# Designed miniproteins, single chains, continued (4), part 81

Each design is a single chain, and the fold is of that chain. pLDDT is the mean over its residues in the fold that is shown.

## One batch from the design tools (miniprotein)

Design m14983
Fold by ESMFold2-Fast:
Structure m14983 (fold): chain A 70 residues (1-70)
Amino acid sequence: MTAKEIAEAIEKLIKEGVISKEDSAKKALDVLVERGIISPVQARVILHDLKIEDYTAEELIKVLREVSEQ
């Protein structure tokens, strides 16, 4: 799954009211793992590589979209 596809999946969760844009990036990724969209390993790699442990779901979306433009 690409960074863009992960960003779109998180945006869909916010639109559906499953998470808030103000929830932590970790919570957003944990929900994607629970729903089988990404693996637990992929979620840990994203948190580590992007250094987003203190980020919100909204901030994570912005970072993922920026990375996908590389």
Scores: mean pLDDT 80

Design m14984
Fold by ESMFold2-Fast:
Structure m14984 (fold): chain A 65 residues (1-65)
Amino acid sequence: LSDLVGKPLREVIDAVAEKYGLTPEERAELEQRFLEALGKSLDEPATRADVVAIRALAEKIVARR
């Protein structure tokens, strides 16, 4: 996932959602929670911290299943 650093946040969220097998609803939740936490635009380049945060949120979403 470190290869996602510098990619648009939208692309990173899509890649993480695909990797974790998220449903469209879970992907929307991931996007909403991440944007609420950091207040960033989806067009902004992802930092390493952003990639880690997106991954952690995806793991929490699947853990609730």
Scores: mean pLDDT 79

Design m14985
Fold by ESMFold2-Fast:
Structure m14985 (fold): chain A 86 residues (1-86)
Amino acid sequence: SDLEELLRLAGESARKGAELARAGDLVGAQMAAGVAAVAAATAIAVFGETEAARRALELIARGLAALEAGDAEAGAEALEEAARAA
């Protein structure tokens, strides 16, 4: 379904963001996390809020905030949790 495809994209993009953050590519990590956020937010907007989608978006937002602060490890951990929630 389109919902499952959006949640899959959110999870895959969040996982990629975590990998890039651990590699020291904070710009790439923020870009990947941004894609994850758009996918999760679109899933909520189109299909309604589910616990999984809400939790994923919350964790993606937390990861983005950590990456913006330069905290690659905290950003990666939050994005890995987002990938598991999606």
Scores: mean pLDDT 87

Design m14986
Fold by ESMFold2-Fast:
Structure m14986 (fold): chain A 79 residues (1-79)
Amino acid sequence: LVEEAERHRRRASELDIQAEKAMKEGNYEEAAKLFREAAEHYRRSADLYEQAGFTDQAAYNRRASERYEKLAEEAEKKA
């Protein structure tokens, strides 16, 4: 559970870097897609941490998921 949660968190971080690059290049449609994928990975990480009993880690990753969903929506509005 924890190892899989960390794997999802790391993938979300990689997607964030790609999304930020897309934003700088003005590719808002691609950025929105990448931010949504990052949000989903943070959500999966939160669910796995919650199942493992790590409530603080779960809360942190759930808040990250919500933040990246908002970033995706903002990027989509610019596209």
Scores: mean pLDDT 85

Design m14987
Fold by ESMFold2-Fast:
Structure m14987 (fold): chain A 55 residues (1-55)
Amino acid sequence: SKEEEIRKLAEEYIKEVEDLLKKNTDPVIQGMAKKEIEELKKNPEEAAKAYLARK
């Protein structure tokens, strides 16, 4: 279903952001990334759109 596809894309994008966070120890970047991850989890459709736009 479209809803399942959106969820999978959102999960992939969140995972990529989390992986980037693990490589960067800058506290400012970590703070921004954590806030973005929280917003993406609240809005899976927006996360899926972001993933597709970059892919």
Scores: mean pLDDT 75

Design m14988
Fold by ESMFold2-Fast:
Structure m14988 (fold): chain A 68 residues (1-68)
Amino acid sequence: MKKVLVAYARTEEVAREAGERAAERTGADEIVLLVGKDLKEALEEGEKIRKETGAVVGVVDAELFLSL
């Protein structure tokens, strides 16, 4: 089953760094970066991807993820 990870942050650099690290840890097949979007918008995009592709979708707060 295809696994997609949606990473959101205020900047592309933060979203990409967190997305790549989270994808490596979870075995995600694809990363989607949402720059300047919040949790609500990231969840809406993830639900859209899930409905359109049937993929398993994870959402990560990139700034929070990198602070851990």
Scores: mean pLDDT 82

Design m14989
Fold by ESMFold2-Fast:
Structure m14989 (fold): chain A 83 residues (1-83)
Amino acid sequence: PLEFIEELAKEAAEKVKKKGKELGLPEEEIEKKVEELKKKLLEEGKKIVNEGGKQNLSGEEIKKKVKEKAEKLTEEAIKELEE
């Protein structure tokens, strides 16, 4: 489960880096947003894994919820860069 969260965080980081470069943002600003997003994904992903385990959800159900949360957090980060 943790490895899966890390993979999603890496994918999210690449999307944010690409968008930041397209917007012409400084590398330091892009790096800061990437670090914030990774931290949020790890924290929220761990919460979903722990709660899913308590609810006896399947590994696939837990992965689906983590992926959905990762997508939402990534969209929010990109929107913040566009503001």
Scores: mean pLDDT 81

Design m14990
Fold by ESMFold2-Fast:
Structure m14990 (fold): chain A 82 residues (1-82)
Amino acid sequence: EENLKKAEEYYKKGLEAYRQGRFDEAAEWFDKVGDYYEKAGDYQKASEAYFLASQAYREAGNTEKADEALKKAIDAYKKWQA
């Protein structure tokens, strides 16, 4: 599935950016990973990806985007638990 392939590709990019300390860039990749998993209907993985994005944004000092990503993670988690 195209969305699943994109999620996997962007997850690897996010991990590499995170490893290099590029936390804002890593967060943007993880946020996109969440979007693609959500489009694929994998709300568990979408929630996990959005939580990673929130953590990365907080490490970058971007609290506003971290809060937005956390809200997306919680929304996806609720869909998974439905």
Scores: mean pLDDT 87

Design m14991
Fold by ESMFold2-Fast:
Structure m14991 (fold): chain A 63 residues (1-63)
Amino acid sequence: MEELIKKASELGKQGKEAYEKGDGKKAAELFRQAAELLEQAGIPSAAARARVDAEKAEKGEPI
């Protein structure tokens, strides 16, 4: 569980970095991967947030 949370955190940071560089599609992919790991870790609220961030990044909306 802790390994999943750590990996999700790393992916979330990479996603934010990609978004800041203008790569919304890469950011969306990274946020979706983070959401999957958060669901596996049993934190559905955090997973839902990451999925919303992924959708917004893909659409070019603010996250």
Scores: mean pLDDT 81

Design m14993
Fold by ESMFold2-Fast:
Structure m14993 (fold): chain A 55 residues (1-55)
Amino acid sequence: SSMDRELARQMAQTQRLADQLRAALGDPSTSQEEIDRLQAQLEAQVRRVDELQRA
């Protein structure tokens, strides 16, 4: 279904953001501002996936 495809797409985006945050945390040249931004984006994305799973 279109909902299942959307959920899969959003889950893939969640994984990409988690990977980006992990890479940023492992890079000493990454600013705290960039880490905070990625963390906020990941938290928003996790909430979006949770909402789609409840729909």
Scores: mean pLDDT 86

Design m14994
Fold by ESMFold2-Fast:
Structure m14994 (fold): chain A 70 residues (1-70)
Amino acid sequence: DLEEEAEAVRRAMRAFEEMGQKWGPILQPYVDEAKRRVEDALERGDVQEARRLISEALYNAGKAVAEAAA
């Protein structure tokens, strides 16, 4: 069900936004870029692309956090 998949992407994006609020300046650029691109993909009905974009953003954000913590 595409709507169920789209809702899963929206939930992941909300969790990422909350994470960005806690980590502040380190994650905020990644959250802002991901939100823009994911919302655009969902508006186009491209749920597969939206899932790819949120996964990519989470990976890049995780690397940035790991580098900042080292």
Scores: mean pLDDT 80

Design m14995
Fold by ESMFold2-Fast:
Structure m14995 (fold): chain A 72 residues (1-72)
Amino acid sequence: SEIDRGIADILTAMARLALEKGDYETAVELAEQALKIYPDHPAAWEVLAQAYEKLGDTEKAEEYRKKAESLR
């Protein structure tokens, strides 16, 4: 729904702020919450990919980046 998308947008914005602060674990948690509410959210998948890349999980980062690309 539009409301679910809006909530996912807010959570994704918070996840990006966590990334900017270097809080990669919080960024993962917030992005995952966004995707539970609205799984077809490319920006949330991109944030998740960036967070996992910073955490050193390159395999997950590649998987989630491809997911984000598939939704755009």
Scores: mean pLDDT 86

Design m14996
Fold by ESMFold2-Fast:
Structure m14996 (fold): chain A 92 residues (1-92)
Amino acid sequence: SEGREILEKMVSNENTGGISLLLELHELLKKGELSLEEAKEYIKKAIERLKKLLEEIPTEELEKIIEYLEKALKAESMEELLEYLEKALKVP
């Protein structure tokens, strides 16, 4: 899939922000192109990038995004993972 290739290139680029990675992940998940376990691996990588950003720019909004993503990692279904991912993406 072209989207999967884009996502892998984003993961390989240290300059890609966690939010940009999550937006591409969300598009692939809406297309049904990733399993629950694959989605969780990309969320882990996004959390690592966002935690690094939090060290430089500590905000309550960024902490809340990370909290929702950590809940997504504990999801037992794709529907639950998407619920928490979408909540993270809606943080202002």
Scores: mean pLDDT 85

Design m14997
Fold by ESMFold2-Fast:
Structure m14997 (fold): chain A 98 residues (1-98)
Amino acid sequence: MAEIDELARQGEQAYQQGKYEEAADLFRQAARLAEREGDYLRTGRFLYMAGESLYQSGKLEEAAELFRKAAEYFRKAGDTLGAKDAEEKAKKLEEELK
């Protein structure tokens, strides 16, 4: 949908400008719309990008939660490799928090 693509574009632009929390919010909005459309692959991808954005802003616990949620949606979409990558990123952040 045009709205999802617009939010994703705005999120990427915010990320490139170092506005990481704004980027995370925009990607989470895109993820909610993608989930509403039943697009679990794009939902996982947007949650992953939101996780990367929060990681850059130093919000490690929230980033780990988003990577775990992205892994769940990648599994729902049948993207086993995407799910493993997202889960690995979550585990690495969880180890940094201990």
Scores: mean pLDDT 88

Design m14998
Fold by ESMFold2-Fast:
Structure m14998 (fold): chain A 58 residues (1-58)
Amino acid sequence: DELSQRAVEGAREAAPELSDRQLESVGRSVPYQLEASKLKPGETLTLPNGRSITNPLD
């Protein structure tokens, strides 16, 4: 949300020619990266869209 919003704002400033669709894609990826970095080895993160990410550290 806040991280996604800031990422979208930064992308819009850096490349104002980007479409709203492309900016939404950038914003969507930021929270997942942050949450994934907090996972312990073998832990699984369930995304809002129902997909899962497992920490591959081992």
Scores: mean pLDDT 61

Design m14999
Fold by ESMFold2-Fast:
Structure m14999 (fold): chain A 75 residues (1-75)
Amino acid sequence: ASKEEAEEYLKKGQEAFQKGDYETALDNYIKAAKIYKELGDLEGVRQALANAGRVVTASGDPELEKKLLKAAKEL
């Protein structure tokens, strides 16, 4: 995994979020957070999880909130 790969997932997450595809946006932000954690980039993890939180808030979907909480605990 690389920083460039994490940045690509952030971009895919942002594009999905703009289209209202909240599940795809959340999945891409979680993937970015995992890569940033593997790299020891704590600011990258924080940014990716903050964006994931925005998706959950915008979606209003309790299942997406549960998915994010599970992913954050596994980080």
Scores: mean pLDDT 88

Design m15000
Fold by ESMFold2-Fast:
Structure m15000 (fold): chain A 69 residues (1-69)
Amino acid sequence: ALEEIRRILDEGVRRAVAEPDPEKAHQVLAEAAQRAIDLGREHGVPLDEVARLISEAVRRYEALRAAKA
């Protein structure tokens, strides 16, 4: 479950970084975060662990965007 959540978030970050429109990039991240939350709920993953992984993904996205600018 945690490995699948990480995969969903990593894919979301990759897609968001590739998206030139910031609004669409934010939508991609929001959709990935929602899928991670839903999967975590289905598999009984603690909410704090899911929240931590989402925070790490958002941080990665911001760092990668800054590196491109």
Scores: mean pLDDT 81

Design m15001
Fold by ESMFold2-Fast:
Structure m15001 (fold): chain A 56 residues (1-56)
Amino acid sequence: GPDEEARLLASVDAALARNPDRAAQTLILRVGLHEAREAGLPGLVAALERRLAELD
């Protein structure tokens, strides 16, 4: 649900903050996106897809 999606997104954002390099952030987002799709969390999928698209 929305609370679970918000909690998991906060965990991903914390991991991104701890890993400032692009390669690590791309891996974190790809792994998180795969897990979000498997768990059926559409709000988290959309948030992670947007973050991945924002990486240059």
Scores: mean pLDDT 85

Design m15002
Fold by ESMFold2-Fast:
Structure m15002 (fold): chain A 82 residues (1-82)
Amino acid sequence: SAEELREKAERLLLEADRIMARHGLPVINSDIPLEPEPVDREELERAVELYEEAARLYEELGDFTSAELARRQAERVREFLE
């Protein structure tokens, strides 16, 4: 259902934001505290995967604004890792 897809997309964004927060990097949800730790490339690659999957689910829901936010965040992480 649309509700289940939205809940899944929101959970994926939160998981990705938590990875970002552990690295002191910008998050989408400003309520998540930043916890600067040494950079773990594999964790950040996981954050990219989670943001991209969330974007796909938001597009399926017709929520293009949330999808673009998630894609932009994935791109920022990718650029940081280059």
Scores: mean pLDDT 84

Design m15003
Fold by ESMFold2-Fast:
Structure m15003 (fold): chain A 118 residues (1-118)
Amino acid sequence: MMELIESGGGTVPEGGSVTLTGKAKSEFDKALMIDWLRQAPGEPAKFVASISGSGGVVLYAADVKGRFTISVDPEKKTAYLDMKDLKAEDTAVYYYQGVLGEWPMRTSMGEGTQLTVV
C-alpha cells in the first residue's frame, strides 16, 4: 500500500496563494493516477484535480480550473497542488490520493491537510 503524506495547509488570506504537497514513501511509480480531493465542513468529499503517474493526463474540477495547477515529480515521489486566487469556499481538508493500477485496484489516501481561507 502507498504511504502518503500531505503538507502545506494552514490559514491563508482570501485572494492569496498556497502550494499543497503530497509525498509518497513507496509505490509512487506504480500509481496510475494521483488525485487531490477536498471535504468542506458539512459537505461530502469532492474531486479537485487528478494527474496520471506519467504526468500526461491532467483533469480539474470545473470550480478550480484556471485557479489550481496539479503537477508531479516522480523522482521525488511528490505531487503538488498550486492554488491561487483563493476563496472562502476553498476552506476544506485536502486529501492526497494514489490509485494503483494493479488488480484488484487499490487506493491509498493520506490523513489530510486543513486549509482555512479568511
Scores: mean pLDDT 74

Design m15004
Fold by ESMFold2-Fast:
Structure m15004 (fold): chain A 78 residues (1-78)
Amino acid sequence: MEEEAERLVELARRMLEDPEARELVEANIEAELPPEVAREVLELLRRLEEAIRAGDEEAAREEARRLIELLKEAEAER
């Protein structure tokens, strides 16, 4: 969980530098997940990006953790 959250924060930092990579990630989320789950995942991803842009490492980690928990719940319903 913790290691996954750190990797997700790193990925989000890279996406802030590459808008095309961000669009690909968002498109993949919409393709792989049910619409309701995809919407929540995209919202959490945007919050994570905002926290990183603001330099708030604690908020970024919290949003990353929320995103991982949501993805684990979606996987359990498969």
Scores: mean pLDDT 76

Design m15005
Fold by ESMFold2-Fast:
Structure m15005 (fold): chain A 111 residues (1-111)
Amino acid sequence: MAEEYLERAAELLVELERKRAAGTLSPEERERLVEEIAELSALAAAARLGTEVTPAMVEAARETVRALLDGDGAALEELWANADPQQRAAMEAVLEARSLAQARLAEEARA
């Protein structure tokens, strides 16, 4: 289950980047994709931990997605420093989904 959530989150990150590159990403669509990526990342982390997803995990994932999209490394470091273990697991899930998305985008760019 965790792997399926991460693969889906990566697909949404790819969709977000394609729409951004095409100039077709509306503020509403960006917000929707950020929320879905955050929820899927938190679900992946919860599945790995053997616990239920919490609002704090979803919020940590959401803030991580936003920091990554904005290129704000300082915000990401601050979020990590203040996160509890469950929140850190959700943040790690976002970073893993991003790595999968970057690999897919790199392959697409070569096609």
Scores: mean pLDDT 85

Design m15006
Fold by ESMFold2-Fast:
Structure m15006 (fold): chain A 75 residues (1-75)
Amino acid sequence: MEEKAFENYIKFEIEYLGMNEEEEKLLKERVEILKKRGVTVEDLKERIERELEFLRRVGAPQERIEYLEGQLEAL
């Protein structure tokens, strides 16, 4: 269910980053723009997975890896 996946992604971002009401509104607007451009949940998962593989390969900070893992799990 694609809409539920985007809702889970938004909720994760708000909770993980401690977003205020203005930041939450901007995030929701950004997600709506992505949907209008034809970006799917699968497209987002593939992008995050590729970034995650790169970060793991170069030994990026664990906090950055955990953030992307959380995004992928939420979607």
Scores: mean pLDDT 83

Design m15007
Fold by ESMFold2-Fast:
Structure m15007 (fold): chain A 73 residues (1-73)
Amino acid sequence: ALDAILALARTNPEGVLRYLVGQLGSEDEEARERVVEALRALKREFPEAVTAALLPLLDDEDPRVRAGARAAL
């Protein structure tokens, strides 16, 4: 639920971002899509923090992580 993730991010934005970033490499396509949606929603409220977390991932070794970061940016 995006609402629950946003509520958690308002209390611990670094922890939530780290968790979502870790899920960008998931084997489950649906899980990766949900994570991208959550990152996009977080970017609306925390644009600087989300952008800073996603920019380095554009050079990640995992092509799934690179694709997810690009989609969320």
Scores: mean pLDDT 81

Design m15008
Fold by ESMFold2-Fast:
Structure m15008 (fold): chain A 90 residues (1-90)
Amino acid sequence: MEKEEKARKELIRGIAESLARLPVGIARAIKDEEALKEAEKFREELLEEIEKREPSDELLEEISKKVVEFIKELDEKEEKKKKEEEEKKK
């Protein structure tokens, strides 16, 4: 029982940590240095949260929601930047 509980906590930590890295991967893929800095700061905040909190389903859900929201924000910023560049090329 206790051994399985430890395994679950390690798994939750691993998943949450991987989720925190997603925005950085996306920002790097779109080659936006400002987005990358924002994503790295966001990752640092999430990793600090994960480190301070007990690994739990609630923590995983909170991290997931924050990551999804940040990714949406990155997508909108990318679309806006692309549109501004198109206007410039006009």
Scores: mean pLDDT 76

Design m15009
Fold by ESMFold2-Fast:
Structure m15009 (fold): chain A 58 residues (1-58)
Amino acid sequence: MSTIIRVAEHDSGLTEEDVRELAEAVRAGDWETVRELAERYGITEEQAVSAGKAYLDA
């Protein structure tokens, strides 16, 4: 794809399992894993941290 403009829209594509994995990484302070997962899901590192924290707050 010639455009990566849609990466910010990909946050809605996260499954419950994906969000749980992000939450575990955020809880552990494993920023390398958070960054890897963000890239894998096509979201920003900030979105990944936000999703993980939201899950932990629930």
Scores: mean pLDDT 69

Design m15010
Fold by ESMFold2-Fast:
Structure m15010 (fold): chain A 82 residues (1-82)
Amino acid sequence: MEQEITASLLIMGFAIAITHKDAKGAAEEAERALRLAPSLSPEEVRRLAEAVEEAARVAEELGDEESARRLREAAEELRRLA
């Protein structure tokens, strides 16, 4: 339950950032997700990787190449941890 709550809160953070078109905020949440990933199940880490990858696409659409790069790197690292 603790890990499930943490993963859900992180995914919600990405959803909020995406809704507000805050690519930088999404990248900061991705860095937080990476720090917490060792405490999560592989399934939760895969769900986070998917959310981060979606955020990267939004960042690219917004023209925020630096945030898009950070998000892509975070998604790849999350997939490696799963």
Scores: mean pLDDT 75

Design m15011
Fold by ESMFold2-Fast:
Structure m15011 (fold): chain A 119 residues (1-119)
Amino acid sequence: MAELTESGGGTFPEGGSVTLTSKVSAPAEEIVSMAWIREAPGKGGVGVASITRSGKKSYAKEIEGRATISFDAEKSTSILNLNNLKVEDTATYYSVAFTLIDGKLRVSFGEGTEVTVVG
């Protein structure tokens, strides 16, 4: 499985912004798509954003207009920017990489990056 190295977590003020990054140990040609999911206390895991290698993007309804996702193919790195932070954005954020080698789809998860939003 690929190793995902995440950064950018911490404690942030309500109305602020956060930038989360995930570097994938796999070559970009093996990466089909990247995604971010989050798990808040007392809630199940929820999709946040995704991007394909071709640049197709999708966003969860509650963060649409506040988030941007990008993928740097040369560095095999996904970047999630979340603006106008709300206390409800407090969660552990997990990066996800979908890789395809010899017709076999593999899914790899980062270890999780904590984001705390304080009002």
Scores: mean pLDDT 85

Design m15012
Fold by ESMFold2-Fast:
Structure m15012 (fold): chain A 74 residues (1-74)
Amino acid sequence: SLQAQADAEVAAHRDALLRRLVAETKKIGEEMDDSPENLRKVAEHARELGARIDAEVAAKRAQLTSDAQTQLAN
């Protein structure tokens, strides 16, 4: 079904964004020393990336839901 396909695309999109968050956080950690201040900055960056992922996943789901409704109406 179109809904199952949309759900699969949303899940794949979320997974890809989570992998990017992990990779970006790791690279920042490799460029910074292990000081508490730098670890705090890495944590803040990861938190901001997490919020961005949630927003992008929500937007993607809304768009795919709208597209599926349009196709079902035809």
Scores: mean pLDDT 74

Design m15013
Fold by ESMFold2-Fast:
Structure m15013 (fold): chain A 61 residues (1-61)
Amino acid sequence: SVEELKEEAIERLLAANGDWEEEKRILAELRQRLLDLGLSPAEVHDAVNETMLEAAKRRKE
């Protein structure tokens, strides 16, 4: 599901611990997987932004 893909990406972003190259890879994979699931480009953009925001919030506790 979309929520499972987002949660997986959040966990991977937290594990990357600010490695920008790895974070870019994680986000590119998330975008592609969401597109393959049938989401529109706008829905993918929103989901990726939500994923990034949630990862940033969890990094702050």
Scores: mean pLDDT 82

Design m15014
Fold by ESMFold2-Fast:
Structure m15014 (fold): chain A 61 residues (1-61)
Amino acid sequence: SMEEALAELERAWDRVEAEKPASRDEFNQRFLKEAKRIAEKYGLTTDQLHELVRRLAERRA
């Protein structure tokens, strides 16, 4: 479900952040790789993935 996908994206965000990437670009690269894997697992379209990532980023700001 979309809710389960969002929860996995939140966990992926926290895990990548905990790895303390040296730059925002490294964070984005690692997170995007995880996000694509989650999108494939849950059958998300590109638009659906972008919307979930946008919501997650707003929540973390």
Scores: mean pLDDT 81

Design m15015
Fold by ESMFold2-Fast:
Structure m15015 (fold): chain A 69 residues (1-69)
Amino acid sequence: MEEKLELLNKLLEENEELRKLFLELVEALKNKDYKKAEELLKELKSKIKDPELQEGLEYAYERYLKMLE
């Protein structure tokens, strides 16, 4: 799971568009805008076709949600 997060971070460093979307997702979660966060997660998953990276993205999302409560 942490290994998949490392792969996700590498992808985000190499792709400006995906990095911007991920930062918007994190900001939406910090602001408790869960509707926007879910839309951004869906958009990121649609652009990331690799199933391991999709799992890393889902894991990061769940961890962040748990840390907010």
Scores: mean pLDDT 77

Design m15016
Fold by ESMFold2-Fast:
Structure m15016 (fold): chain A 56 residues (1-56)
Amino acid sequence: LLEHRRRQRLERAAMLLRGTDRSVAEVAFEVGYDSQSHFSRAFRERFGVPPSDYRR
């Protein structure tokens, strides 16, 4: 993925994780990932924590 597109998707995902009750899988697909596993790895690389831990 291009850095800016990946960054933009992951920042939107971060907002959705904290601002909504959507599951991690729903957030992943909402921001354009075909796989929760791909999303979770990319999110952890960007934010240092898995999506589930980021939500709290």
Scores: mean pLDDT 75

Design m15017
Fold by ESMFold2-Fast:
Structure m15017 (fold): chain A 60 residues (1-60)
Amino acid sequence: MSPRVRAALFEFGRAVVDARSVEEVREAAERVLARWEGKLSPEDLEEFRRLVDGALRGVE
């Protein structure tokens, strides 16, 4: 896993700390993904999306 994907996942984790609903977690995930979209390679972005989607499926 690239250092950038790990940094994005760390930021995602921090962003969801105050989330109180599945909707808020989803919104936090979208904000973090949008912020990193221009900084990640296509491959790293796909990996990050897969990991976030896995986490969201675990709470839905």
Scores: mean pLDDT 74

Design m15018
Fold by ESMFold2-Fast:
Structure m15018 (fold): chain A 83 residues (1-83)
Amino acid sequence: MKEELEKDKELIKKAVEAAENKDYETAAKYLEELSKSPFEELAAFAKAVLEHLKKTGEIPTPLAAALHLLYIGEVTDLEYPLK
């Protein structure tokens, strides 16, 4: 689980950076890996962003930001519980 979390952290960072640079092909590759995540909420959101990219050809900034915030939520719940 810890190793999967570190892998997902790296994938999210790379996906967000690619989306910010409008490199949607690279972002799609990282989103496909994130869709295999053991964190169900993260995997489901990654699939939703990937489907939006397949349908529209782009990842709008709000979706990239939401993906990053979802990851922060998962990490915070493990390290600093949210109430």
Scores: mean pLDDT 68

Design m15019
Fold by ESMFold2-Fast:
Structure m15019 (fold): chain A 61 residues (1-61)
Amino acid sequence: SLLDSALEMVRSLLEGGSSPAQARVVVDALVRELRELGTPEEEVERLRKAAMDVIAEAEAA
């Protein structure tokens, strides 16, 4: 799914040495692209929240 792919991308970025701040920039860019493509706002917000939660969890660990 789109959500699962986005979360895998975020995890891969963090595991590959990207900072939480860099991962947030990538998520923001993805959210912008999805909105431009006409993805429903509820789906975009769910994806953004889940991705940001993964980043926050990694930052806290």
Scores: mean pLDDT 84

